# Designed miniproteins, single chains, continued (3), part 89

Each design is a single chain, and the fold is of that chain. pLDDT is the mean over its residues in the fold that is shown.

## One batch from the design tools (miniprotein)

Design m11078
Fold by ESMFold2-Fast:
Structure m11078 (fold): chain A 99 residues (1-99)
Amino acid sequence: MVLVGLGVNPNSKSLKRVAIVSTDPDFQEQVAAAIRKAFPDVEIVYTEDDIEGMEMAFKGEVDAVVSDHTFEFGRPVSFGPTTIDELPDMLREGAEAAG
């Protein structure tokens, strides 16, 4: 079972933009497909830099960040390990908890 890092901005009232942090294009395609299946209108931003992904979440430019590893950065998002299969539900729950 592949674990991924997930951060959700607690101030986001709806899931509109998600950043995917990885240098692996197969990971980016798998995660993007899973997110788009649950949220067809979501905008996906790709980056290879954890710091850039964290900054986008911190500035409110994205509502969630997904990484191929676990984040250690703590504001303003909550970080936790999840699986690609659970990712759409975790993103939905995170957005609902922020409202």
Scores: mean pLDDT 65

Design m11079
Fold by ESMFold2-Fast:
Structure m11079 (fold): chain A 73 residues (1-73)
Amino acid sequence: MELLREKLEQLKAELPKVEEFVKKNPELREAVIKALEDTLVQLERLKEAYPELKEEIDELEEKLKKLIEKLKK
């Protein structure tokens, strides 16, 4: 379980870098948005499989949804 928590923390820390990356590579914006949306689907599945991680996954999903909305504008 520790390895999964570590990966969730790493992904959460990378989100601000994703926004900066898209600003520097606008041609990849649509691909990045799709990847983030695919990540949301995987996180929902993880939340069902590991209810003990629900709070951590919910926080990450909220940050991902906000990032996706910013990138779509």
Scores: mean pLDDT 81

Design m11080
Fold by ESMFold2-Fast:
Structure m11080 (fold): chain A 57 residues (1-57)
Amino acid sequence: MKEVKGKDPAAAGAAFTDVVARGDQDPEVLFEELERYGADAVLTEDGTVILKAEGLG
């Protein structure tokens, strides 16, 4: 598993939405984009990307 600590979850969420809107994405590419923008995310061994929602802020 791979895990990153968020820097700006709001900006990362916007970037994630843009990447998803771009079309089919490999889970690792999607995870790398989230990492670049400082999202809290986990890439599981099954290739599932999980966004960590840190309580409503």
Scores: mean pLDDT 56

Design m11081
Fold by ESMFold2-Fast:
Structure m11081 (fold): chain A 64 residues (1-64)
Amino acid sequence: SLKDANEIQRLIEEGKYEEAFKKAMDLLDKDPLNPLAWTVAQLVFSKMSKEEKEKIIEEYKKEK
């Protein structure tokens, strides 16, 4: 939704990439075919540092 896109954009502008990525992944969980959520998740992931990327990957693996 537009509200979710605006929230993710705000998080990106605040440098909260981990939170923005998690929000985008939540949108994908609700609608796996949502092209906006996929595009935003990829964009946010590309903006994250190596350490932030490693942290989110480890968190994802542990929560399974």
Scores: mean pLDDT 76

Design m11082
Fold by ESMFold2-Fast:
Structure m11082 (fold): chain A 74 residues (1-74)
Amino acid sequence: SAADRELIDEVIERLEKYGLPKELIEKVRSAETVDEVISILKEFIKNSTDPELQEKLLDILYELERRRRALAAA
């Protein structure tokens, strides 16, 4: 949906601003739904051994959920 695309684009912008891995950014770009993005982020967190990277990804997940609620309310 248009709302999903808007949220996905915001996630991509956040990933780029935080300097997160290119492979993660490419996986998110290939996603068609917010649920797919959430799944990708959670999987990347589980497979990461870098606590700083995990914290950044959790921050992005939290913001995605906030933005999703805001768009659902509009």
Scores: mean pLDDT 81

Design m11083
Fold by ESMFold2-Fast:
Structure m11083 (fold): chain A 122 residues (1-122)
Amino acid sequence: MIVLEVIDADGDDTLSDIMARAREAVRRAHAAGPVLVLVLASTSGRGAGEALAALLRRTLGREFGAEVYFAVAKDEKEAKEAARKAARRAIERGASLVVVTVTMSKKMKEAAKKAAEEEIRK
């Protein structure tokens, strides 16, 4: 069974809190098999998201063998497409999906989560 975990990284969260939450989500997903991580940032969160993706590759990529992808979305449509693409890649690889949203509106977060859930349930 493919596991979907979603983590919200907001401006008030410390890097330590984000890393702890990401590691715990990847650990739970890894219990079911391989893990793919999508770091999905808003346009304003691009720099923070890119830095977080690089850090997750160096940490969770080494600890769990997790594949880390980075995408930027300007609106709900792009957020849905990025999440759907990541979900399809996870399915093709028999992997669980962890989505980390960075500086993203509630509507974009909900859109990404629904799109990933719908793709996994097909």
Scores: mean pLDDT 82

Design m11084
Fold by ESMFold2-Fast:
Structure m11084 (fold): chain A 95 residues (1-95)
Amino acid sequence: MGGERAAEAALEGAKREEEAGKLKGALYAGVGAGLAAISSSVGKLAGDLAEGNRLAAEAARNGAKAAKEAGGKEGYEGLERGYRLAEEGAREAEA
């Protein structure tokens, strides 16, 4: 649920950076967004998902760092938001 917004924000940022010819940044941003969306979807499986959300958050952090290196600040912020949403999703799934 929440991961969808982060995924869409990161993908939108990646699209704009594609114009600049920064495919590497877009690829890393897309990977991070995809993992956040998957984490949100499997939130219904719950128990193991606190661990899965931590991994998704770590992947989003790596993707955000890579997107920032490519010069895509919007991509970085989108993935950072995904990090927070993934963490919140884990907390809700456990609670």
Scores: mean pLDDT 56

Design m11085
Fold by ESMFold2-Fast:
Structure m11085 (fold): chain A 100 residues (1-100)
Amino acid sequence: PVSPENLASGREALPVQEALDKIDEWLKKNPELRKVIEEILLQPTLEEAYKLIEEALKKGIISEKIAEALRNLLEASRNRDIDAIDEQIINLAKLLEEEE
């Protein structure tokens, strides 16, 4: 359900919005993980974000699969690859559900 027109801002596609809502709801139940993920996504450079991902992975805060999804999301965001961003957001939502 991906349309380049709807994904111009990365927020018009309903499946992506549903995934974002699910991620937000799940993270509200896990405030420690939420803080880590928000810090990762707020980093101005991929290098700093990757360092936070590695640190969280080493501490056991996130799984290897979640770490990979976050790296893919950040890389897609930097490359302005809207389709890849949407795919990784949906993937991250699924992985967070599986961690339960």
Scores: mean pLDDT 71

Design m11086
Fold by ESMFold2-Fast:
Structure m11086 (fold): chain A 101 residues (1-101)
Amino acid sequence: GLQDKVEALLAEGKYEEAFALAQKSDDPEIRGKVAVELLKQPDLAKDAVKLLLDVTNPEIVADALVIAEEQGLEDIVGGYFAFLTYRDYVNRALVLVAKKR
């Protein structure tokens, strides 16, 4: 399926192709999975944030926040974090971040 294709592209380091597929996908889990991997790439972090705006899965949000902290992407993800402040799942994502520390 599309998820398998995206996973294969990410494994091969084809991040731009994975982003293009995720951006065309209406599946927030596929978008979130690609976003988490793109956050590990300094030049692609802004594109990762665009994919995350549609993601409500607290596990994926927690993974994105952990990676943003580890990669020093606070300035890029700051707007995304402010956006999350108005969402019901923010507290759940923060609990998951604490568990990963």
Scores: mean pLDDT 72

Design m11087
Fold by ESMFold2-Fast:
Structure m11087 (fold): chain A 92 residues (1-92)
Amino acid sequence: SEAEAAAREAFQRAVIRGVNKAMEALDKGDYEKAIEIAKGIPEEAVRSAQEALDKLDVDPETKERILARVREAAQRFAEQVIKTLKDEYEKK
């Protein structure tokens, strides 16, 4: 659906932005900031998806279902990013 496509695009852009910022912080030696950025990915992804859906005439039930799915996916992704950051930091 158009709503699911818009939410997916917004989610992907938010995730890419968050990962890039976290990696930049890690490259500068700021591990704590990198972790903080990664932990913020779910909320930023949900916010971006909600803004995309608000531009479309989407019924409340469909919007709630899509945002719940985005939140679950973003949380799972953030956990993977945090694990990668910890593993990379501990190898140094």
Scores: mean pLDDT 85

Design m11088
Fold by ESMFold2-Fast:
Structure m11088 (fold): chain A 80 residues (1-80)
Amino acid sequence: SMKEKLIEKITKEVEEWAKKNNFSEELTELMIKQAKKTVERLFESNPDYSEEEAEKVLKEQLESLKNMMLVLDEMEKVKK
């Protein structure tokens, strides 16, 4: 329930953010896949996390993912 809600929330945030940054479909799909895995791994390692604790960690990890994706986008543009 909580895990499913957080996966839904993070997927929407990632999709909207990627669209605003004009990411390719492939890069957007990669980012969504990584975001979902991040939520899954968090609850596998920390099943006792409260929603507040999980959201705090996910927010920090999502910012790191965003930074990584921006670097990948830049590298993709340089290859043209």
Scores: mean pLDDT 80

Design m11089
Fold by ESMFold2-Fast:
Structure m11089 (fold): chain A 120 residues (1-120)
Amino acid sequence: SKSEQAIKEIEEAYKKIKEILGEIADLMQKALPNNKKVQKLLKEMNDLVVDAYTKMLEAARNGDFETLIQIAKNFKEELEKLLEEIYSLAPEEIKEELKKLKEELIEVIDELIAKLQELA
């Protein structure tokens, strides 16, 4: 079904998002190991991803593609804000690598949104 395909796409995107966030967390923790603001932002990003994943799966199971797409778009906007805050705290030496990881993360979300729109 379209719902089963949407669930699969959400699960695959979630795995990729968690892997990239892990790389961002490792990069930031290595550069700023005792920075409480960085630790708080990394936790907020992880909590946002888990919340969005849970809500997207519920919408997909219910066949509510309009709500599903809106959740994914809202997730992208909120995550971009947190990523920009993390980027502003990053030392210059890691900004290029962090920028690449930010772009890869947003690309995963954009690809998910596009696939969900095709299924709707």
Scores: mean pLDDT 91

Design m11090
Fold by ESMFold2-Fast:
Structure m11090 (fold): chain A 70 residues (1-70)
Amino acid sequence: SPVEDEIVKLLSTIPEEKREEYLESLAEVNLGFLKIVLAVEGEATPEAIEAVREEIEALKKRVLEKLKEL
């Protein structure tokens, strides 16, 4: 995924001990923005919000796995 590869590339430039913390912060911010988008579109159902959270968690896990392989 181009998004995963860019996140891995950017996180690889910061100290290893801070990568997971930064990724967690980015995930929280991204979830916040996506909740606003859903609300503006009138689609902020609990199911839609949970689906977005699950996608962000899946992306976070894939990025962390790729970082472990470096």
Scores: mean pLDDT 80

Design m11091
Fold by ESMFold2-Fast:
Structure m11091 (fold): chain A 78 residues (1-78)
Amino acid sequence: MPATISQLADSLPPDSKAQVNKLLDQYGDQVAAGDLDGAKKTLQQIKDTMLKAGVDPSQVDQAVQLGLDHAEEQVRRQ
């Protein structure tokens, strides 16, 4: 299965992991509020943070796409 953002974050240095986890909390709050545009912006910040931390771009793209698909499904069901 493709790795989730949370699973990729577990392999990061402590500072980068803390930043990604903070952004994941923000993303979760935005999805719960139906703020799809905000969730997309937060996913872009997660992508930037992970790429700067040296995570493989293909893994980051897959994990971010899973997050986007999840956000769109959750907002659609509201």
Scores: mean pLDDT 83

Design m11092
Fold by ESMFold2-Fast:
Structure m11092 (fold): chain A 60 residues (1-60)
Amino acid sequence: MEELLEKLKEEVKERVAAGESLTDVTNWILKKRKEYGLTSDQVSELNRLALELHAEREAA
């Protein structure tokens, strides 16, 4: 489980880096929730990361 979450975090970083919108990244996270049965806490962690990384990129 922990290894899967870390892999998904890296994919979130890559998607934000590729210029995907926050909406696109959150829709991707929702798809992964259904595919892997992620907990609400794991989904919240991924969404929080996406928000923070997107904000950092917009500021840079």
Scores: mean pLDDT 81

Design m11093
Fold by ESMFold2-Fast:
Structure m11093 (fold): chain A 78 residues (1-78)
Amino acid sequence: KKEELAKKLKEELEKIPGVSEELAKKIEEGIKSSDASIEQIGERAKLALDTLEDLGLISEKAKEEAKKVIDKLTKEFS
């Protein structure tokens, strides 16, 4: 389930304008290497997106769309 979540999340995040393939891949790798629950992984990923927006590396719109994708997929795989 975790590997499938990681793959789907990477694919969906890559489709969002302003989300780089490198960022999507880093999130995929983080999920695969984490011992946390799927719900905890989702919350940590959303916090990482907040940090990236604060640093100007992602737009507010891309952050909001990415958070929606994370919420949808973490709920689906929980």
Scores: mean pLDDT 79

Design m11094
Fold by ESMFold2-Fast:
Structure m11094 (fold): chain A 68 residues (1-68)
Amino acid sequence: GKVTIKILSETEAEILAEGEVTLTFHDGSTRTLKPGEVVSVDLLSQVKEVEADGVRGPAEDLVEVVGP
């Protein structure tokens, strides 16, 4: 499914999703996040792929970014 990332500040963003989200980074590492988890914007800039609700694809296709 789609994942919404809410920008909170220059350094922090919140993950808005209905379930767990798995991020795959350009270096090949992965991290699983829970809905409402706050992560660094720097970490998010390194994301290559996202998997949410059984759907996996490029971050640019599955992620919607909302900010101030």
Scores: mean pLDDT 79

Design m11095
Fold by ESMFold2-Fast:
Structure m11095 (fold): chain A 67 residues (1-67)
Amino acid sequence: MEEQARRDREILARRRELIAAGDWEGARALVERETSEEVRRLSREIGRELRKIGDEIEKALAEGVVK
C-alpha cells in the first residue's frame, strides 16, 4: 500500500518534469499508463465531489437571484 503510493508520487513527479519540458502528451500518457487504480479511484471521487459542489453553487445562485 505505502510502497504503491510512493511509486505513484514518483510517477506524478516525473509527469511534472515532462510538463516543465513541454511534453504534455508524454506526461498524460505516463500518468494514464502508470497511475494505480487507487489514484484513479480517488480522482473519480474528487471529480464527483467537485461536481456536487458546482451543482450546489449553481442552485444557490439560481435561488439567490431574487433573494
Scores: mean pLDDT 68

Design m11096
Fold by ESMFold2-Fast:
Structure m11096 (fold): chain A 81 residues (1-81)
Amino acid sequence: SEIAERYKRIEELYEKLPPEYQAELEALAREVEAPLLEKVASIKDDAEKLELMREVLDIILDIAENRDIAAGRARLDALIA
């Protein structure tokens, strides 16, 4: 599945990150988790829900590859708003 493939890639990249970047990503995940779950719960269309999850994972993947947490946070905030 497309979602599972993205999770696997994120996991592989995360394991290769320095501990300080892992801590920053963990902090970001904690901050966005509740707003993201609320946004997902508000969506009734399964296709739209899957698209949101795909976009979130693409943002996280981009953060893991480029280590630009500030840009990634801004993108997540805009997506969840």
Scores: mean pLDDT 79

Design m11097
Fold by ESMFold2-Fast:
Structure m11097 (fold): chain A 80 residues (1-80)
Amino acid sequence: SKIEEMYKNGRFEVPIVTEETVELIEKKTGEEVDLEKEKEELEKALKELKELGYELVEIRYRKNNAGEEVPVMVWRRLPK
């Protein structure tokens, strides 16, 4: 999965699931995104991250096409 590829970097940006964050994903990836499927996949991703020892380390905001800030969660595996 796309999430497994991100494990190699030890860091993920996971958008807070809203219509605006899904639009940002579509624009970034250049792929048409099914809003309902992406919401479901993102929710599954959050559960996987927690099970793998990843923690929410910060919330970043990214600008959409209108210049509005939309929230993105940054997850990272921290050594304990």
Scores: mean pLDDT 62

Design m11098
Fold by ESMFold2-Fast:
Structure m11098 (fold): chain A 63 residues (1-63)
Amino acid sequence: SDFRQTMINKLNNLIDSSPGTDDEKANIRDRYVNELQRSDLTTEQEIGIILAAIGDLEDIRFK
């Protein structure tokens, strides 16, 4: 959906602008961006994946 593609683009931009190593960012992309691309997701599931990705980015910042 247009919403899903917009969220994927926003998540990629957030990952790119966040602190962390290239490997840490690649791991978050592989885990969450691929999930968003491969599944016919409900809005609730899509939001859950995005929030989980943000949580992982925050964990990297506080290591």
Scores: mean pLDDT 77

Design m11099
Fold by ESMFold2-Fast:
Structure m11099 (fold): chain A 97 residues (1-97)
Amino acid sequence: MKEKFQLELDAGVLLIAAATGQVIAERNLKKAIERGDEKAARLYEEALRTFQEAMDLAVKAIEYARKGEVSKAQEYLDKAREKLQEGIRLLDEAEKI
């Protein structure tokens, strides 16, 4: 069974990864807008929103882990991980344009 500390660490690492993705998405969104690439801009806007969702879910995982609600913490951690992967996929799709 995962200990509370492991869940907090996993969620913290995921929160940092999602925050990093948000910075990358914002920077590339500006560049897409500057070059008039509406298709890339839309994908970067979706990635930005998706990374924000991943961060919110990771914060919920940390909150539940601290309360000792291991099952809920794991549920939110898994959801945050799915959103992080979706955000990365959107960045990859935008780069292919």
Scores: mean pLDDT 87

Design m11100
Fold by ESMFold2-Fast:
Order: structure tokens, then sequence, then C-alpha cells
Structure m11100 (fold): chain A 62 residues (1-62)
């Protein structure tokens, strides 16, 4: 199930952010979106916003 795989990857990313001590919510959201897109093999323009990247991920898994 793609949703389960994305949730597993998200948990992995969250653990990495916790270990790195990332405190900024915007930075953590950006890192999560970028890592999920890379994991799924989806190419999005570098100038895309975090919200736009999150929407692409959401649309892909549905």
Amino acid sequence: DLVDEVQEKLAEIVDELYEKGVKDIEESQRIMADKLLEYLGIKVPEDASVDEKAKVISDYIR
C-alpha cells in the first residue's frame, strides 16, 4: 500500500529531524516534503513552495 510506504518513510524522516535537533517547523516541513518527493521519484521544480510540494505528494498517493 503506497499510503503505508509513505507513512513509513515519513516516520523515518521525522526520526532524522529529531536526531538532528531541527527546531524550525518550516524547515522540517520543507525537508520532509523534499525527502518524500525524492523517495517517490517525483520531480518538482526547486522553486516550488512547500505547500505545492505537499499537494503533489497528497495527489500522488490518492
Scores: mean pLDDT 75

Design m11101
Fold by ESMFold2-Fast:
Structure m11101 (fold): chain A 75 residues (1-75)
Amino acid sequence: MELSEELREEIKKAVEEYGKEKGLSEEDIEKAIELAESLLREFSERFKIEPTKEDARLFAKFAVDVLELERKYPS
């Protein structure tokens, strides 16, 4: 399954917005975008669902939160 250009732009926008709010570095923002795209694609393929822009934003926020948690609890 391929994410549409619109969904990918929504992910990038949401990750940049929330990632900067959370104080993520540009490197972590890039990682969060990749994570959000991967998670949304896997979710859509697994459940055979056409994702919405709202879904894209939710996965973007989740990815940002994951990178923030990794920053707080580095091994």
Scores: mean pLDDT 79

Design m11102
Fold by ESMFold2-Fast:
Structure m11102 (fold): chain A 142 residues (1-142)
Amino acid sequence: DLAERAAEATRAVARAAGESEEEAEALADASRGLVETRLEGLSDPAVREAFEAGVQRGIDLGLPGYVAAELGLFYAAKELVKRYSNVGDYLKEMAEVADRLEAETDARRIAEIIYDYNLKHSGPKEREFVERVRAVWERAHA
């Protein structure tokens, strides 16, 4: 179960950061929900497979489930751009970021690219959540 594996990845990072059990579970639940919701929303099998491959790579790299789910979205965006001619500029930008992410082997650098992109493109409420996840990730590696 990909969503539960993303939740477990989040728990591992939160525990390493010294987060409370309650906070670790809240972040894990958010990570599971993101993966489940995104998988349910993806109707094209090739786009779904690209999403799953990105999430799996993020988990294997030890990234928090939120970051793994975002890596999945970048991979899905690249597959959408490849398969469909009339995609918006936002998806084309995400596909270019996906090319950079695929070339990176360092988990910390992958996380930095994703956080930097999301913080530039997030509204205030989403930015607060992204900054919270980033702070937990940085403490886990301090």
Scores: mean pLDDT 86

Design m11103
Fold by ESMFold2-Fast:
Structure m11103 (fold): chain A 58 residues (1-58)
Amino acid sequence: KEEEERKKKIEELWQKKLDEVTATSARYARLSREDPEAAQAAMNAAIGKAGKEVEKAK
């Protein structure tokens, strides 16, 4: 059914987004060990970009 197809597609998108978040988190964790200030700046920049993407989707 179409509903099942939609749910499956949404789940795939969720998995994709989770993978992206996981990769980004790993990168920030590494940077945080080397330079906490740079890690915080990078995280703030990423949050700003994510906000723009959400706005674009709407």
Scores: mean pLDDT 68

Design m11104
Fold by ESMFold2-Fast:
Structure m11104 (fold): chain A 74 residues (1-74)
Amino acid sequence: MKAAVAGSHAGQGAFREGGPVTAKNAGYGALIGASRDGPETYAQFAMEHVRKIIGDETAAQSAAEGALKGYELA
């Protein structure tokens, strides 16, 4: 369930900067990272996924920060 919490918070962070589509992609990236390689990687995957799909650096950074905070809550 940690991946879901990280994804939710990554999405919330990205939403403030890029809206719903950016939020969904940030959350998905965080879920992939958390499921595959563990805690340090989920923030990086959230950031890279937002950057690759959306191309917004501010949203990518917000997604990474949200994922880190969300994971700590799980």
Scores: mean pLDDT 64

Design m11105
Fold by ESMFold2-Fast:
Structure m11105 (fold): chain A 72 residues (1-72)
Amino acid sequence: SLKEKYEKMLKEIAKELGVKEEEVREAFESIDSGRLSAKMLLIALDIPDGEEAKKAVREYLIEEIKKALEEM
């Protein structure tokens, strides 16, 4: 499901950034309310052959989460 994929992505980002999953979740929620289009994220995750689009969305999320964490 999309929610399971989203949850796994948060865990992967947490591991990559060396922070707790909860911190990534809080940072992501802060971004999503202000800047990030949740629709773009869900569309990219729902593309069956869109591995490049998924990577682009993941890279964008990592960058935005990293910025949010620096502001916390």
Scores: mean pLDDT 65

Design m11106
Fold by ESMFold2-Fast:
Structure m11106 (fold): chain A 66 residues (1-66)
Amino acid sequence: DVEAGRRMLELLDEALEEARKLGDQQAVEAVEQIRAEALRLISAGVSMEEVLKRVQARLEELKKKL
């Protein structure tokens, strides 16, 4: 699903930009790890909808710690 993939990349880019603006290097690294894991799942053939749900959950958990 092109729409789910696009939304996922938007969320990751927004989170990365926010972390960089805050100067929180640990948050930047966490977002980059979430992105890398998402790309690995896509390459392994996991559905874009499932990957999007996992990315959203991981980013929400990260936000609770910031």
Scores: mean pLDDT 80

Design m11107
Fold by ESMFold2-Fast:
Structure m11107 (fold): chain A 68 residues (1-68)
Amino acid sequence: MLSPEQQGMVDNIERTLNDYVDQGVPLEDIQKIFDHVLETLRKRGYPQELIDEVKNIGKKVIKKALEK
């Protein structure tokens, strides 16, 4: 289970990615930003549970953008 602080981090990342989609940032650029975020979290030693949750949120946001 994620802590409230970790859940807040996930929620903030989801909101930021959705804001980029809404602003019309190219999907390719959003994907690059997301890949960089995931790599940074892994290198900083964040728990795998947090990384997996962030990965799932990013896939969800990108999938919704592609369905437009």
Scores: mean pLDDT 79

Design m11108
Fold by ESMFold2-Fast:
Structure m11108 (fold): chain A 74 residues (1-74)
Amino acid sequence: MPLTEEMEKEIEEALERMKRGIDRVIERNIKNLTPEERKKLAKELGVSVAELSAVTPENLERVLKLIEEKTKKK
């Protein structure tokens, strides 16, 4: 259902802040991983090691979608 204009703006602002926080956390965590640990994480998430290593704002959203689909799907 459509929300009031103020509430819609508030929600969008909150989501943007969360995305930025996640971006920094993922970037820091991936940077601290050894090559072996990166392979394990990639296998668990079902993504390639290259996708984990090349985390940018654009592919971060794609990686998050893959994680979400992987956790929801059997």
Scores: mean pLDDT 60

Design m11109
Fold by ESMFold2-Fast:
Structure m11109 (fold): chain A 95 residues (1-95)
Amino acid sequence: VVEEIRRALEKAREALRAGDIARAIEYAREAFRLVEENRESLPREVVLEALEEVAEILREILAIDPDNEEARELLLRVEIEIGILELEEGVEKTM
């Protein structure tokens, strides 16, 4: 799973460098889906790191194509998941 997520992120970055915005979004979405499906089996640190990389790729896409609704919707969803993970860790440390 970790290798599949890494591969999807690598392909997203390659597509972005090639100017293939549509493919970059598809690979970013695939990486996010893999993280979601395996969230319970992955360490929280690995999940957070992967979600942050997906968010970075989507922000780069939006810098090139700011009207891209698909990238904007996916980024919002990813940012919400990051926020939830950060809040969960904060509660544990407040004791």
Scores: mean pLDDT 78

Design m11110
Fold by ESMFold2-Fast:
Structure m11110 (fold): chain A 86 residues (1-86)
Amino acid sequence: PLPVSSIPPLSVAQWKEQFFALLARMLEEGLSREEIAAGVERVLELFRSHGVPEEVIEELRAFAEELLTLPREEALAAVHARLRAL
């Protein structure tokens, strides 16, 4: 198979934006910590398959793990702060 790419890879900032937006949605929808953790695993595997650097994947995983230790309202505030910083 020939490597063909008609869609350029997203920038690191765009991958982070997608991740934080998905975390915010999961929290807003009232998903359990277990459901959020499972969703994060699936999203990070997708990111890895698209060539996102392991350092970025580790950063996003650590952030999600930290969020899961917080009350839902504080976790939402934290993820919105990350989205505003992008």
Scores: mean pLDDT 78

Design m11111
Fold by ESMFold2-Fast:
Structure m11111 (fold): chain A 79 residues (1-79)
Amino acid sequence: SVEELLKKALEAIKNKAPIEEILQLLLEVVREGYKEKLPLSKILEYVEKLLKALKEANYPEEFIEGVERMIENIRKALE
C-alpha cells in the first residue's frame, strides 16, 4: 500500500539512506498513489511529509530544493 511505502521511505530517511534510494522510494509513493487512485492533493500531502523528514535529517540543500520544486509543480497543476 502507499501508506507502507511512505513508512518505508520515512524510515530510510531516518537511517540516512543514499539519495538514490530515497528518490526511488519517493517515486514509488507517487506511482502507488496514482495506482490506488488517490487524489493528487493526497499524494502532495505524502510528498510534503517526506520533504519535512529530509529537512530534519539534514539531507543536501540541492536535493531538498529539487523535492520542493516537485511539490510546487504539483501545486500549480492543481490550480
Scores: mean pLDDT 82

Design m11112
Fold by ESMFold2-Fast:
Structure m11112 (fold): chain A 99 residues (1-99)
Amino acid sequence: MDEFEEKMEKAVKILKEKFGGEETTAIVRAMTIAIVKKLEKEGLYGEEAEKAKLEIAEKIFDKIIELAKQGKLTKELIFKIISEITDLPIEEIEKLFKD
């Protein structure tokens, strides 16, 4: 298993154990859409965009794992991390989670 896949599986397991499967799916979907919006705003496409998506997702997963180790993981902090990394307002991240 490559390092990205290991981090993704670990982060998803943490999210499922804390928030449940449905909320975990909504978090991952909101994260993915936010990353795509960031890359589109930066004019990135094709293979360059796919590589950048993986790098951004890995940074978010690392922060989730770190907060979980500290016992500080909350939905509010996850939305803040996604907002800070993607440069989207936190209100937009919250809307993506609910949609």
Scores: mean pLDDT 83

